# Designs tried in a protein design run: designed miniproteins, single chains, continued (3). Part 73

Each design is a single chain, and the fold is of that chain. pLDDT is the mean over its residues in the fold that is shown.

## One batch from the design tools (miniprotein)

Design m10685
Fold by ESMFold2-Fast:
Structure m10685 (fold): chain A 58 residues (1-58)
Amino acid sequence: SMEEEQLKSELILIDSIEAAGTATEEQYEFVLEVVKETLPPEVAKKVEERIKEILKKK
């Protein structure tokens, strides 16, 4: 489905950003707000979970 493809793309992007190791907590918080405003609720929820997991480890 479109939501599944969008979720995979978003998670790949977030994981790539984390792998690069240069993103700040403020940048992740900004991405989280944008995701909640722009993505379908189901996709936004999963991306939010991933970002929160990353932030919890920092």
Scores: mean pLDDT 78

Design m10686
Fold by ESMFold2-Fast:
Structure m10686 (fold): chain A 62 residues (1-62)
Amino acid sequence: SSALTEQARKLMEEAGRAAKEGNYEEAIKLLEEAIRLAQQAGDTTLAALGRKELEKVKELKE
């Protein structure tokens, strides 16, 4: 995968850890950055996964 795709995956893993710890604002920021990088890489599947996780975390934060 491209460097952008690998960075996006790393950010999604970090977002998952932040969400498990209840750090939802950090998780949201990490997911937003991961989605941007996935989109730049053209990884539509990864971008879609990131958006789905972002929606879940936003609901938990509210």
Scores: mean pLDDT 86

Design m10687
Fold by ESMFold2-Fast:
Formats: sequence, structure tokens, C-alpha cells
Structure m10687 (fold): chain A 78 residues (1-78)
Amino acid sequence: KTILADVSGWDAERAVRLAEAAIDLAEYLLKQGYDKDTVNDLLKVAERAVEAARAQGAPDDVIEELTKRIEKLKEKVK
């Protein structure tokens, strides 16, 4: 079992929306000074959602944009 198995039944649009929601929440919590562990857990959810979206055929430009947002937040959390 993996988190990808849990989301594999979703279409690309749902996976993209999950990734966006997780990224937005991570950005918000980071701005509020919330704990790094929670922010990192949200970023892991976002990464898995991006991989599910890629597997479901989401456009490459959307995947690249989401991936860049996740990478920038990871640098800020370090």
C-alpha cells in the first residue's frame, strides 16, 4: 500500500486540486509560523498528489508549476 494507491482512482483534475490545496495550506501555515513537521507532511501530500496527477495525464506545464511551488516551500521550511 502507498498513498498513490489511495488516489489512483481519481482523475487528473482531482489530483491537481488536492496538490493545490495542500500547497496553499502549507504556505499559509508556514506564514503563521506553524511547526515545520506539519508543513513538511502537507508538502509530502502535495508531492504524492502531483505524481498521481502526472500518472492520470495532467499537462506537463501544470505538473512543473506545482513541483516548483513545492520545492520553494521545502527550501523555506529547512
Scores: mean pLDDT 77

Design m10688
Fold by ESMFold2-Fast:
Structure m10688 (fold): chain A 120 residues (1-120)
Amino acid sequence: EEADKLLAEADRLYEQGRFDEAIPLYKKALDIYKEKYGENSPKVAEALLRLAELYYKRGEFDKAIPLFEKSLEIYKKELGEDSPEVARALQSLADLYEKLGEFEKAKPLREKAERIMAKN
């Protein structure tokens, strides 16, 4: 509950462009989720995905990539390869690689996300 409240407040700050205030709340929610549910829980993946999206919005792609990758790994293992959560993480990572001009890295991620979304 505490971590869910922190995540919601961080999301509110993120939507307002208040990234410097959102980051510590996402990190605190992440730490609480890790302690309560374990390192590889879907709750941890969700907090990682939110923090990655924030770093992406700030242009901090070097910080965003490993967080997107870990979120994707957790979602694949815990929710399955074709889950909507996997599609969302793949789409975000593909968008990021496209912004970097890394089209050969983006293409397979985009194609998999589109296949998952077409089935849902």
Scores: mean pLDDT 87

Design m10689
Fold by ESMFold2-Fast:
Structure m10689 (fold): chain A 118 residues (1-118)
Amino acid sequence: MVSLTESGGGTVAEGGSVRLSSKISGVDFANSLVSWWRQKPGEPLEFVASIDPSTGKTWYSEEVKGRATISADVSKNTAYLDLKNLRKEDTATYYTVVSSGGKPPVFAFGEGVELTVV
C-alpha cells in the first residue's frame, strides 16, 4: 500500500518562504514520478511541479516558475517543495502525487497539507 505523508504547512507571512515535505512509502521512489499539486479556495486542482528522482529532471508550472524548487532525497524517500516570495494567492492545500511506471498508470495522492499566506 502506498502512503504519502505531507508536512511543513501552516501560516506564513507574505514575502516569506516555506518548505513542504512529503514522505513516500510503498512504492519504488527512485523510479517514480513525484508531483506537487495545489487546490486554492474555490478553485480547481492545479499542477505546481514534478521531479523524476532517478534523473533529477524537474518540471514547473509557469505560475510558480522562478519561485519554486522541487527536490527529492532518495535516501529518505522524501520529496520537497520550496516556495519563496510567497503571495496571498499561494494559499492552498498542497498535495503530493506519485505515479508508477505501470500501465494503466497508477496514481496515489496524499491527504494534503494546508498553507495560509497572511
Scores: mean pLDDT 83

Design m10690
Fold by ESMFold2-Fast:
Structure m10690 (fold): chain A 80 residues (1-80)
Amino acid sequence: MRKTPRTYLDLAREAFEAGDYEKAKEYLLKAITGGMIGGDYRTVAEAFELLKEMLEKLGNPDGLKALEVDIKYARKLAGE
């Protein structure tokens, strides 16, 4: 049975707290993709915020710049 975008976000947070950044990234991408397809833009925005925090912790500055634009876009969609 397919999980909801919110469920993937919760799994991503659990993996991030456990220090499993690869699994956290995988679940975040599923939350973002599923949220965009399903119109759950609030979950997409929260997923981008967690991904930004993870990228900051991993020292990926290139990803952070692109992600800031995506977060603003997702928040705009969520506001509709």
Scores: mean pLDDT 75

Design m10691
Fold by ESMFold2-Fast:
Structure m10691 (fold): chain A 60 residues (1-60)
Amino acid sequence: MLAELEARLGDTRDPGPGEVRLTIKTPEGRVVHLNVAQSEVVEVVQILLDAGYTLLGMER
């Protein structure tokens, strides 16, 4: 799961219907974006926090 999320990091497109854009800081200190389904936001954020990422923001 984490590897699949990491493969989607750096998404430059606008979030689609029912998606949220997360602004996150990687463990290496880089700022990246990830588009996630609204229904999955809590689970995805928890996985990223457990892996050493930091949530900086969330946009609809």
Scores: mean pLDDT 75

Design m10692
Fold by ESMFold2-Fast:
Structure m10692 (fold): chain A 90 residues (1-90)
Amino acid sequence: SEETEKGLKLAEEGKVVEALKYAIKTLEAGRVDEAIEVLEKVLAAAEKAKASEETVALLRRALELLRAGRVEEAIKLLQEALKLLVKEGL
């Protein structure tokens, strides 16, 4: 989808916070597989930007929960990761 393409492009550009916001919107729209694709790129971009170990751990755990079908729990962790990324200036 156009929203998924936007999220992927933002992650590639290192715009971690903006890319994560698109991933969360994609999940809220029920498009779990597309959101996983965006989140894998968000995780890679966050690691390259040297985000804190806590933030990286939240993103990894959220991906595990999504692969297990635990979407609501994953969204809560992604919202927490978003807050940490903003505090880190990313």
Scores: mean pLDDT 87

Design m10693
Fold by ESMFold2-Fast:
Structure m10693 (fold): chain A 67 residues (1-67)
Amino acid sequence: GVEEALELVREALKLAEDPELKKTLEGAIQALEQGNIVAAKAGLLEALRLAEDPELKELLERALQLL
């Protein structure tokens, strides 16, 4: 659910090095904390487009599946 997706996105943020990706992930975390699932999904899809690290991509894909 949302709490599990939040944990995965927080782990993705720890792996992120690109400033734009970090900002996008922080926005997705804020949306999840506010219960705005539509905004969270949009942010996670954008993060997935920006992500280059396969481990980071897997965390984001898993988070999206939980929402």
Scores: mean pLDDT 87

Design m10694
Fold by ESMFold2-Fast:
Structure m10694 (fold): chain A 63 residues (1-63)
Amino acid sequence: SALFEEALALVDRAREAILAGDVATAAELLERALELANQLPEAQRDEVGDRIAAVGEVYAAVQ
């Protein structure tokens, strides 16, 4: 679905923002991805959630 693809794209952009040192942009993108994930079926929401969690672990570790 377009919504699922958009949510995954936002998570990927957030990861890239963290790697570029743009923590504020990464936080905004992850927040947007989470909002979209809330509108998805359980399986797709879980996939987006797992991706957000992986990016969030790096974000939390580096502050």
Scores: mean pLDDT 83

Design m10695
Fold by ESMFold2-Fast:
Structure m10695 (fold): chain A 58 residues (1-58)
Amino acid sequence: SMETQDQGSQLIQQAIDAGRAGDLKKAQQYSDKYGQVLGSQTAGNVIYKEAQRLAQKA
């Protein structure tokens, strides 16, 4: 649904922002929630891995 797509986009943005801020705990929470919304643990893991990469640059 449109609501699911909007929620997913927001969760990706929040996970990436948390990663850039070095807050890996929040990045993991948002990434896990994204995976739950999509019904895909792999999708959540991909977003968390990107957040971790961004945190290393901070």
Scores: mean pLDDT 81

Design m10696
Fold by ESMFold2-Fast:
Structure m10696 (fold): chain A 69 residues (1-69)
Amino acid sequence: DKEVEEKVKEAEKLLEEALALLPSEEERKKLKEEFEKLKKLLEIPGAEIQLKALKEMIELPRRKIEEIR
């Protein structure tokens, strides 16, 4: 699904922005690990779980950006 792929790219851009704002290497590693776990959930067949995973992939880095700004 091209729409899902575009949303994943949007989430990855937000992740890169959040990582650039994080001063701590430890916090950067933790955020990457959490994002990778969510991305893994997209491999599980099921529209509801995939939708929730995609939403969290966008919200996770967005929350980090908001915490810093």
Scores: mean pLDDT 78

Design m10697
Fold by ESMFold2-Fast:
Structure m10697 (fold): chain A 61 residues (1-61)
Amino acid sequence: MREELRRRSREHLERAIEAARRGDLDSAQRHAGEGGRLLVEAGESPQEATRAVNRALEEGL
């Protein structure tokens, strides 16, 4: 279950990056938020999830 949540989080973060590259900031924000929420459900703390989301967006993953 946790690996499935992490995979779905990664997919949402990829969608957020694609949306941001197109200038669709509303979709980028929604996907980034969903990615972070899924990481918390997978057992990460809110702080850990926030750091992971920020790192992914910074690296363009």
Scores: mean pLDDT 81

Design m10698
Fold by ESMFold2-Fast:
Structure m10698 (fold): chain A 148 residues (1-148)
Amino acid sequence: MLSFPDREELDEILKKARLDEQEAISLAYLELELRERLNKEGSPEELHIGVRIYQLRKAGYSNAEIAEELRKEGFNLSPREVSRILREAEELLKKIEELQKLDPDEAVEKLREYLEKHKPSAAALAIALMEMAEKYREYLLESAERNL
């Protein structure tokens, strides 16, 4: 018998995460827009920087320690630049939380307007996507526990 979750099981998990269907769809479209923008405009180096900043911050590293570790990896970033990237990611995540409550088409258009106006770095986009993936994973795990 099949051991892999199907689409219906994923839809049930999303409903149990207490995201309504509209918010879940809007969030998925916002994530897709960010992924497409990062893939089109981001370099592999900027993606690496974003992922490493995210990992080191979660490990409790200061902005100065993050900048030092990145310099050891061949990336010349100041603690101020690390702080700016983290701020850009935090502001973007707050905007996504606001926009996920809108219809998907309106949410995507307003996200595009935000990205054009504020021009967050590709590293900040990568951090935001990592934070969204982690929160979504936590919602899936909590929803699975409530099914038992």
Scores: mean pLDDT 79

Design m10699
Fold by ESMFold2-Fast:
Structure m10699 (fold): chain A 58 residues (1-58)
Amino acid sequence: AAAVQQELRSLDLDLAEGILKAAELGLWDAIRTAEEAGLFRHLPEELRRRYEELVAAR
């Protein structure tokens, strides 16, 4: 259902925003801990790719 997909996307965006902000602030230890805990499995592929690009660019 479109409504359910929209709600899940909003939650994924909140998670991605937090991760990207942490990367921009250089909180790499916290980011690695979150990745090891499997939180990245909840990111849409597009947002995960953008995060990976940000990591590679820094």
Scores: mean pLDDT 63

Design m10700
Fold by ESMFold2-Fast:
Structure m10700 (fold): chain A 74 residues (1-74)
Amino acid sequence: MAREAAEALERGDLEEAARYIAEAEVERGWSDLPLEELYEEALRELRGLSEEELEEAARRLRGLAEQEERLRAA
């Protein structure tokens, strides 16, 4: 989920990051699109980002992962 996506972005593994993002969107019900289409859209978006934008995305996902861990611990 968010931690795995952040770690993938930090490694430069855009394909794995896109997979985790697409899976999170399906789990949350944020889109009616099939997983494969969400994956392709996420991958396209990530490949269009600059290095600075990718670092910012990884930081945001790290923050979300920490919030999810706090919710699970509560």
Scores: mean pLDDT 74

Design m10701
Fold by ESMFold2-Fast:
Structure m10701 (fold): chain A 65 residues (1-65)
Amino acid sequence: SAELRRRALELAYEISKELLEQGKSGKEAHEAATRELIERFGLSEEEAQRIAEQGTVRAVIDLEE
């Protein structure tokens, strides 16, 4: 659902932002967010990777701008 996707994106963003602020790479942030989305929301690997990518990109932009 759209609401589930929105909550998943928010979680991916928060996880990515925290890890990036700790000095982790974007790759590590994306991998961590992907795992968490699968575990907490039961998303497929493909869906989790897509949403995690969007969250990670948003976190990178937010921290640079």
Scores: mean pLDDT 86

Design m10702
Fold by ESMFold2-Fast:
Formats: sequence, C-alpha cells, structure tokens
Structure m10702 (fold): chain A 97 residues (1-97)
Amino acid sequence: MVPQLSPEEERETLEALAELAEKAAEAAKAGDKKEALRYAIGAMLLAAILQAAGSEEVQKKAKEVLELVKEGLKALDAGDYEKAAELFKKAAELARK
C-alpha cells in the first residue's frame, strides 16, 4: 500500500509518464525495440504508481494508459513497430488530458 500522492506529485508523475510513453513511441518508430521496451517499462511502472497512490480520477486514467502501453508492448513483441508507436503515442496523449 503506497502513500497517497499530492496533486502536484500526481501532475509531475503524469507528465513523466507521458514523456516516457512519447519516447517509447519515437524509439518504436525508429525500429529500436530495446529503447522502446525500456521507455515502455518505465511508463508502466509510473502508471502502476498512479493506480496505487493517485486520486480515483487519476487511477482510472492510469488504468487506461497502462492498457494502451501493454497493447503497445504486445505490438512491439509481434514486430509491429508502427502499431506500437501509435499505441504509445495514444498513451502519452491520454496521460496529458
């Protein structure tokens, strides 16, 4: 059980999540599976923190972002770098809403 995040910590964590998802999308678009995986795993960890310690509204957003990152990772594993990049980009856009 993680301590509740402050509104400022939630905002900072959501922005960090968005930046990692965006970098994962860029790496996937470049065909760099290793870098895309590294950034996507970072994004998943931040989404998990928000689900454990965010407000109810942020927890719902983090769950949706996490599902998009997981789908992106599946596409990346299947060698579909274009689909992976699109999914990671959607995750970043959702995190910034």
Scores: mean pLDDT 84

Design m10703
Fold by ESMFold2-Fast:
Structure m10703 (fold): chain A 72 residues (1-72)
Amino acid sequence: DLVEYVIEYAKSLGGEIEEEAAKLLVEFLGEDLEELKKMIQLLLNASNGRPITEEMVQNVIDGYRKLKEAAE
């Protein structure tokens, strides 16, 4: 299960991610494990030691969609 993988990877880095945040991230990035790892690292750095929340992941997704729309 990629959701479990994401949660365990965040823990391996000394951080935490909410289950709903992990689900949303997997739905957005799919099975690209390297992209998932990079995004988890960025989100953990941005959270300043707090758990990664669903809202944080949603904000990243919204930003990415906006950048893609502008690049059309």
Scores: mean pLDDT 78

Design m10704
Fold by ESMFold2-Fast:
Structure m10704 (fold): chain A 86 residues (1-86)
Amino acid sequence: MLKEENREAARELVRRAEELIKKAEEALAKGDAEKAIEYATLAMFLATVAMSSADLAGDEELRERARELFKRARELLEKAEKLKAE
């Protein structure tokens, strides 16, 4: 039961992180560095929690997906910070 609960939690967090990454990309395209930083930072946080939940569930595929989302969010954050500095 707890293992399935952790898998479902990880899936939900992954979906939320994907949504936030999309919002960060949209904010960057509009030149809104502050919103892009906000969305990217939140996506990184959710991806980190998703990795932990996936580990507890023993779901390696879901863990790798969460890790990829973390990397994408981090890249978006760096890009947004650069845009804010310009």
Scores: mean pLDDT 87

Design m10705
Fold by ESMFold2-Fast:
Structure m10705 (fold): chain A 107 residues (1-107)
Amino acid sequence: SLKEVLEKVIAELERLRAEHAGTPRGALLERLIEVFRESLKGNLSREEVLEKVRELFETLSAEELLAAAATFGRMAQRYADDPELKAFLLELIDLASDVLEEKNAAA
């Protein structure tokens, strides 16, 4: 279920945030956690979650977008045996790529 996917993503991001405490990466992870927590609390659809993530990604620098994509890519590798979670993580990577391309086209 989407709820279980979001709970797993939040748990992994919280673990990574603890490892990167006091860094710019830690701050980015906290912003991602906030979006997913609010999405879970609001019982949002997959499409609504992706919309909120897109809004966050549009505020990020190219470097931060690449860091977010790399984070989700590593999660997808770690959870290769979880097809629902992996599919969602790949959608997040594609979204980061789309936003990065849009920013590069506007330069």
Scores: mean pLDDT 86

Design m10707
Fold by ESMFold2-Fast:
Structure m10707 (fold): chain A 68 residues (1-68)
Amino acid sequence: DKEEKLAEAIVELARAGADMEVLQEAQAALLDGDFKKAIELLRRAAEGLPEEAAEVAKEVLERLDEIE
């Protein structure tokens, strides 16, 4: 389920310290059914994570590539 996977990515990125404003925009896109926009915003959030969260960023980016 794409919606569940994207919602899980939002939670995981929030726990890792991603930009909350970007995550809020991603959640709004997800609620609108705009999965492409949600994925783009989540990629931006993951890329903005610090080096300490690099593994989380990599795992999220890999999952986003597989969602469609």
Scores: mean pLDDT 83

Design m10708
Fold by ESMFold2-Fast:
Structure m10708 (fold): chain A 92 residues (1-92)
Amino acid sequence: GEVEKLLEEAERLLEEAEELLRKGEEAEKKGKLEEAKKLYEEAIEKAKEALELAKKALKLAEKKEDILRAIGLILRAIGLIFDAELNLKKLE
C-alpha cells in the first residue's frame, strides 16, 4: 500500500544518504575538503527527504510494525543529519 511504498522510498534515500556520509568522511581523511563538503550537503538533502517521507508514513500508518519502522527511519534520518551537519561545521 501507500505506507509500504513511503517506507521503502525513505529507507532507500536514507541508505544513499549514509553512503554519501561515508564517502564524505573518506574524502575529508584524504584532505579533499571541497569534495567532502559537497558529499555532506548531498547526504543532508537525501536524509531530509527520507525524514519527510518517514513522517508521512507515520501519519498514515495503522499497523504497529509500520509505525515502529517509520519511527526507526525518523530517528536514523535525524542522527545522520546531525552527524553530517557537525562534519560540515568543522570545514567552516
Scores: mean pLDDT 91

Design m10709
Fold by ESMFold2-Fast:
Structure m10709 (fold): chain A 100 residues (1-100)
Amino acid sequence: SEVREEVIRHMSKLNPELAEEIREKGLTPEELEKLAEEYVEEARRVVKEGNEKLKTIKDKEEARKLVIETTAEALRLIGLAFDYLLAARKLREGLRKAEE
């Protein structure tokens, strides 16, 4: 599909690994949205686990490092979710326009 190839080319500039996954697995907009939801859920678990560990840490510097690492990982996962949602939106829009 020309639409799929255009989306893959666009995504390869922003997230090459996602572009390759779309190509190899033939991901649909719905599948991309589900994977985005899974990344959001993983980010939520990372924050929850970090907060649980934080309760056991008495050293202020160790607590600070944990907060920084937990925040960075959660933001990374949310960023991935946004990339998957962007790919889903572009693919859905392009496919709808091609069918109409």
Scores: mean pLDDT 88

Design m10710
Fold by ESMFold2-Fast:
Structure m10710 (fold): chain A 55 residues (1-55)
Amino acid sequence: SEIDELDKKIEELDKRIKEVRERLGDSLEGQIEIGSLETAKATLETTRKLLRKKE
């Protein structure tokens, strides 16, 4: 289902955020990259919520 695809993408973003945080979290570079990934995740979570409401 579309929700299952979104869940997988959200999990991948969570894994990437953790990786960046562990490696670069204290740096400006890390903060910028994490911010971008969190924005992408929030967009997918909003889309998932809207699709779930229709089920």
Scores: mean pLDDT 80

Design m10711
Fold by ESMFold2-Fast:
Parts: structure tokens; sequence; C-alpha cells
Structure m10711 (fold): chain A 90 residues (1-90)
């Protein structure tokens, strides 16, 4: 399916860029997911967490229900990471 292949390619790029920014584990995955959803680089996401949350809120308001649900999950997980909670991924 071309759409699945395109999404996989975008996610692969986002993961590589997050890795290049020095991220690992669950934080790498969350930043890569945010990059795929809102188009900000890992460096931009890390430099402006508040702006990242605002863009996710805009996406939640203006997206199809399935995309909005994913964006809410990513938003909640990013807020936990930004508040010093580490996701248990070893």
Amino acid sequence: NPRVEEEAARMTRALAEARAAGLTGSRLVLVALAQDLIGLSPEEILADPEGTIERLDELIENSEPEVAELARLVRAALLRELNGEKLPKK
C-alpha cells in the first residue's frame, strides 16, 4: 500500500533525525511522532516544547478523529516527559 510505505518512510526519517539530535528510547519515539504529526524538527521540538504543544492542540482541533486521537496521546506523553516523568522503556 503506497500510503503505508510513504508513512513508514516519513517515520523512518523522523526517527533518524531524532537519533541525530541525541535522543534515545521512548523520548526518541515521542519526538519522532510529534515531528511526523506537526512537521517540526527534533531540535525545534526540544527548543520550544510550549510551541510544540500548541501545534498539537491545533492539529487535534482541525483533524480527522483518528489523527486527533493519536495527537492527544502524543501530547499527553510529551507533557509527562517534559515534566520529568520518564516512560518505562528499557
Scores: mean pLDDT 74

Design m10712
Fold by ESMFold2-Fast:
Structure m10712 (fold): chain A 88 residues (1-88)
Amino acid sequence: IELLRNKAAGAALEAAMRAGQAGDRETAELLAKAYDNLVSGDKISEAVEQTGEAVRRAREAGDREVAKAGEKTLELTQEALRAQEAAA
């Protein structure tokens, strides 16, 4: 569980940095919020929603690199959520 959350958090941080470098402040902030929620572990479902919105925004902006990083983050965040729910 902790390993899956840490992988998802690392992916979220990388995606946030890429969005920031692309000048997409709003997408970067969504991914940074997802990172915080993954690190805390208390709001992983919110991190899924935040990452999903970030992916949609990156696709609309045509930023394929940010969208790809966000998609990987979403997949890992969903895995972390399922692992947390299975352990509850």
Scores: mean pLDDT 82

Design m10713
Fold by ESMFold2-Fast:
Structure m10713 (fold): chain A 69 residues (1-69)
Amino acid sequence: MGLELTLEGYAYRVVKEVAKEMGIKLSDKEIREIAREIAQWVMDKFKRGELVTEEDVREKARELIEKKA
C-alpha cells in the first residue's frame, strides 16, 4: 500500500508533464484517475516479476491520456 501511494504521486507528476507536452487539457480529477491506473499497472507488472522503466511509465501515460482526449 505505501509503495502504491508513492507510485501514484510519481505517476501524477508524469501524467501532468506528458499531458502538457501533448497539448491536452485534463482536469485534476482526470490526471489523478490516470495516475492511479498507472500505479496499479506498475504494481501488477512487479507482481509478475517484470521490470518497469521510466520510459514505460511515460508511454503508458501517453496511451491513457489519448483515451481521455
Scores: mean pLDDT 80

Design m10714
Fold by ESMFold2-Fast:
Structure m10714 (fold): chain A 57 residues (1-57)
Amino acid sequence: MSPQELLQLLIKSAKEDTPPSTTAKKLRERGWDITEEQVRRALESVKEAGGRNEPRP
């Protein structure tokens, strides 16, 4: 499985607001050595990259 597959799943999870625990479980089932904490941090990074100009004051 390529790094692009991991990134795509993280982007989808961030967009759908999927819990980090559920996302981590799915990634581990696909053979990724990743923890819930790592997924949470990755989701935060993905959301930050996608929403640099957040419209909240």
Scores: mean pLDDT 72

Design m10715
Fold by ESMFold2-Fast:
Structure m10715 (fold): chain A 63 residues (1-63)
Amino acid sequence: MEEVERLRKELEEAIKNNDVEGLKTLQQRADELARKAIEEGNKELADTYLGLRAEAVSAIKKL
């Protein structure tokens, strides 16, 4: 859960700074972490990372 909290903070900072490059990086990292969680059978963690990915994509679209 430490990684989830870190990604959320990075997402909030990137949104505040209109950092499209940072949001794209977060999207890629969240997607990779979600894939690993799925491979490990951790559906709840995978869903959390997919949610963060979706938030990053939405933020990019609105910038």
Scores: mean pLDDT 81

Design m10716
Fold by ESMFold2-Fast:
Structure m10716 (fold): chain A 57 residues (1-57)
Amino acid sequence: SSLGAELLRHHGGLSEEEAEEVRRLAEAGDYDKAAALISRHLGMSRESALAAARLAA
């Protein structure tokens, strides 16, 4: 969802391009890759990153 991508951009510290990449991966059902990107860039746990990735879809 656009809301999930917007939350990652405004509150997660991801750029628009990084948030769109996460959203694209999540919409494709690739939550593991989306979570890995979130975890790498934001330093959050895999569990928190996976929850954020699901919101980005």
Scores: mean pLDDT 72

Design m10717
Fold by ESMFold2-Fast:
Structure m10717 (fold): chain A 60 residues (1-60)
Amino acid sequence: SMEEVERAKRIAEGALAGAKISRTSALVALHELQEALKTTKDPEAQKILEEAIEEIKKLL
């Protein structure tokens, strides 16, 4: 749904911004994205969260 996509975008933007602050913040952001992905049913929203997870993994 569009609501899930908008929620995923907000979570991804916050997580990516946080991940740039410190290693600890990046690990917290990664955990938040992984938890959000578990409850997300929309394929487009899942892709947004998965792409953010991969970007944060590059920083670790």
Scores: mean pLDDT 85

Design m10718
Fold by ESMFold2-Fast:
Formats: structure tokens, C-alpha cells, sequence
Structure m10718 (fold): chain A 61 residues (1-61)
């Protein structure tokens, strides 16, 4: 499901941010996700955001 995909992506992104020592980015991303959820952002948009972050982190690893 979309929710399961979102939670999997969130976990993977946070694991990569932690592994790369990007704790400030992880905090900012958590705040951005919380704000987006409060604003009623669709799960599909949150997935797109996290997929973009994941691609960036993988390209810079």
C-alpha cells in the first residue's frame, strides 16, 4: 500500500542520513514531513518527496 511504501521510504532515508552523519538534515526533513502531514498533503506527494531525497543521498554516497 502507499502507507507501507511511505513508512519503508522514511526508514531508509533516515538510516542513510544517520549513516552519513547528516543529523541536521534528518531533523529538518522530520519537521518538513510533520508540517506537510498537518497541511493534509497526500501520501503520494510525501512518497515523491522521500524518493527524491533518497535518490540524492544515493547519488552522493
Amino acid sequence: SARERLERLRAEVHALLAAQGREDWAKELNEQLAASEKAGTPVEELIRLLEGVLATLRARG
Scores: mean pLDDT 82

Design m10719
Fold by ESMFold2-Fast:
Structure m10719 (fold): chain A 70 residues (1-70)
Amino acid sequence: SSIKELGDFAIEKLNAGVPSVELSKELVKKGKELKVEDTTIVELANAIFTSSNKEEAIKNVNELVEKLEA
């Protein structure tokens, strides 16, 4: 699904060490290309940027994707 593809994209960028500002711009662009709802893009961004570290961000993204796919 588009939501899972966006989540996988975010995790790939997190693992690559992309800075938060750059990641935010890429996430919005990719989300719009995939026609993901703006509210879902914001929820994914919040899951990343409210996290204390990369591992927590990845966990939060995966949990949000599973919840939205259910």
Scores: mean pLDDT 82

Design m10720
Fold by ESMFold2-Fast:
Structure m10720 (fold): chain A 73 residues (1-73)
Amino acid sequence: SIEEFEKYLEEKLKEVEELLKKGDFESAEKVVEETMKKAQALYDAETDPSKKQKLLDLWKEFILKFAKLLEES
């Protein structure tokens, strides 16, 4: 569901933040790649246009937050 995906993104952002703080950029990149693959799969499987838009918005927010974490590391 959309709510489960939102929680998943929050958990992945926390994981990425911890990896970046440790200087583990390779592992952080892998987490982002896996998260993107899951986002793409959910988007492709969704047939409701409004839910597709919500998935895109959540992914966009994730990428913006990730970019901010990179600026801070």
Scores: mean pLDDT 84

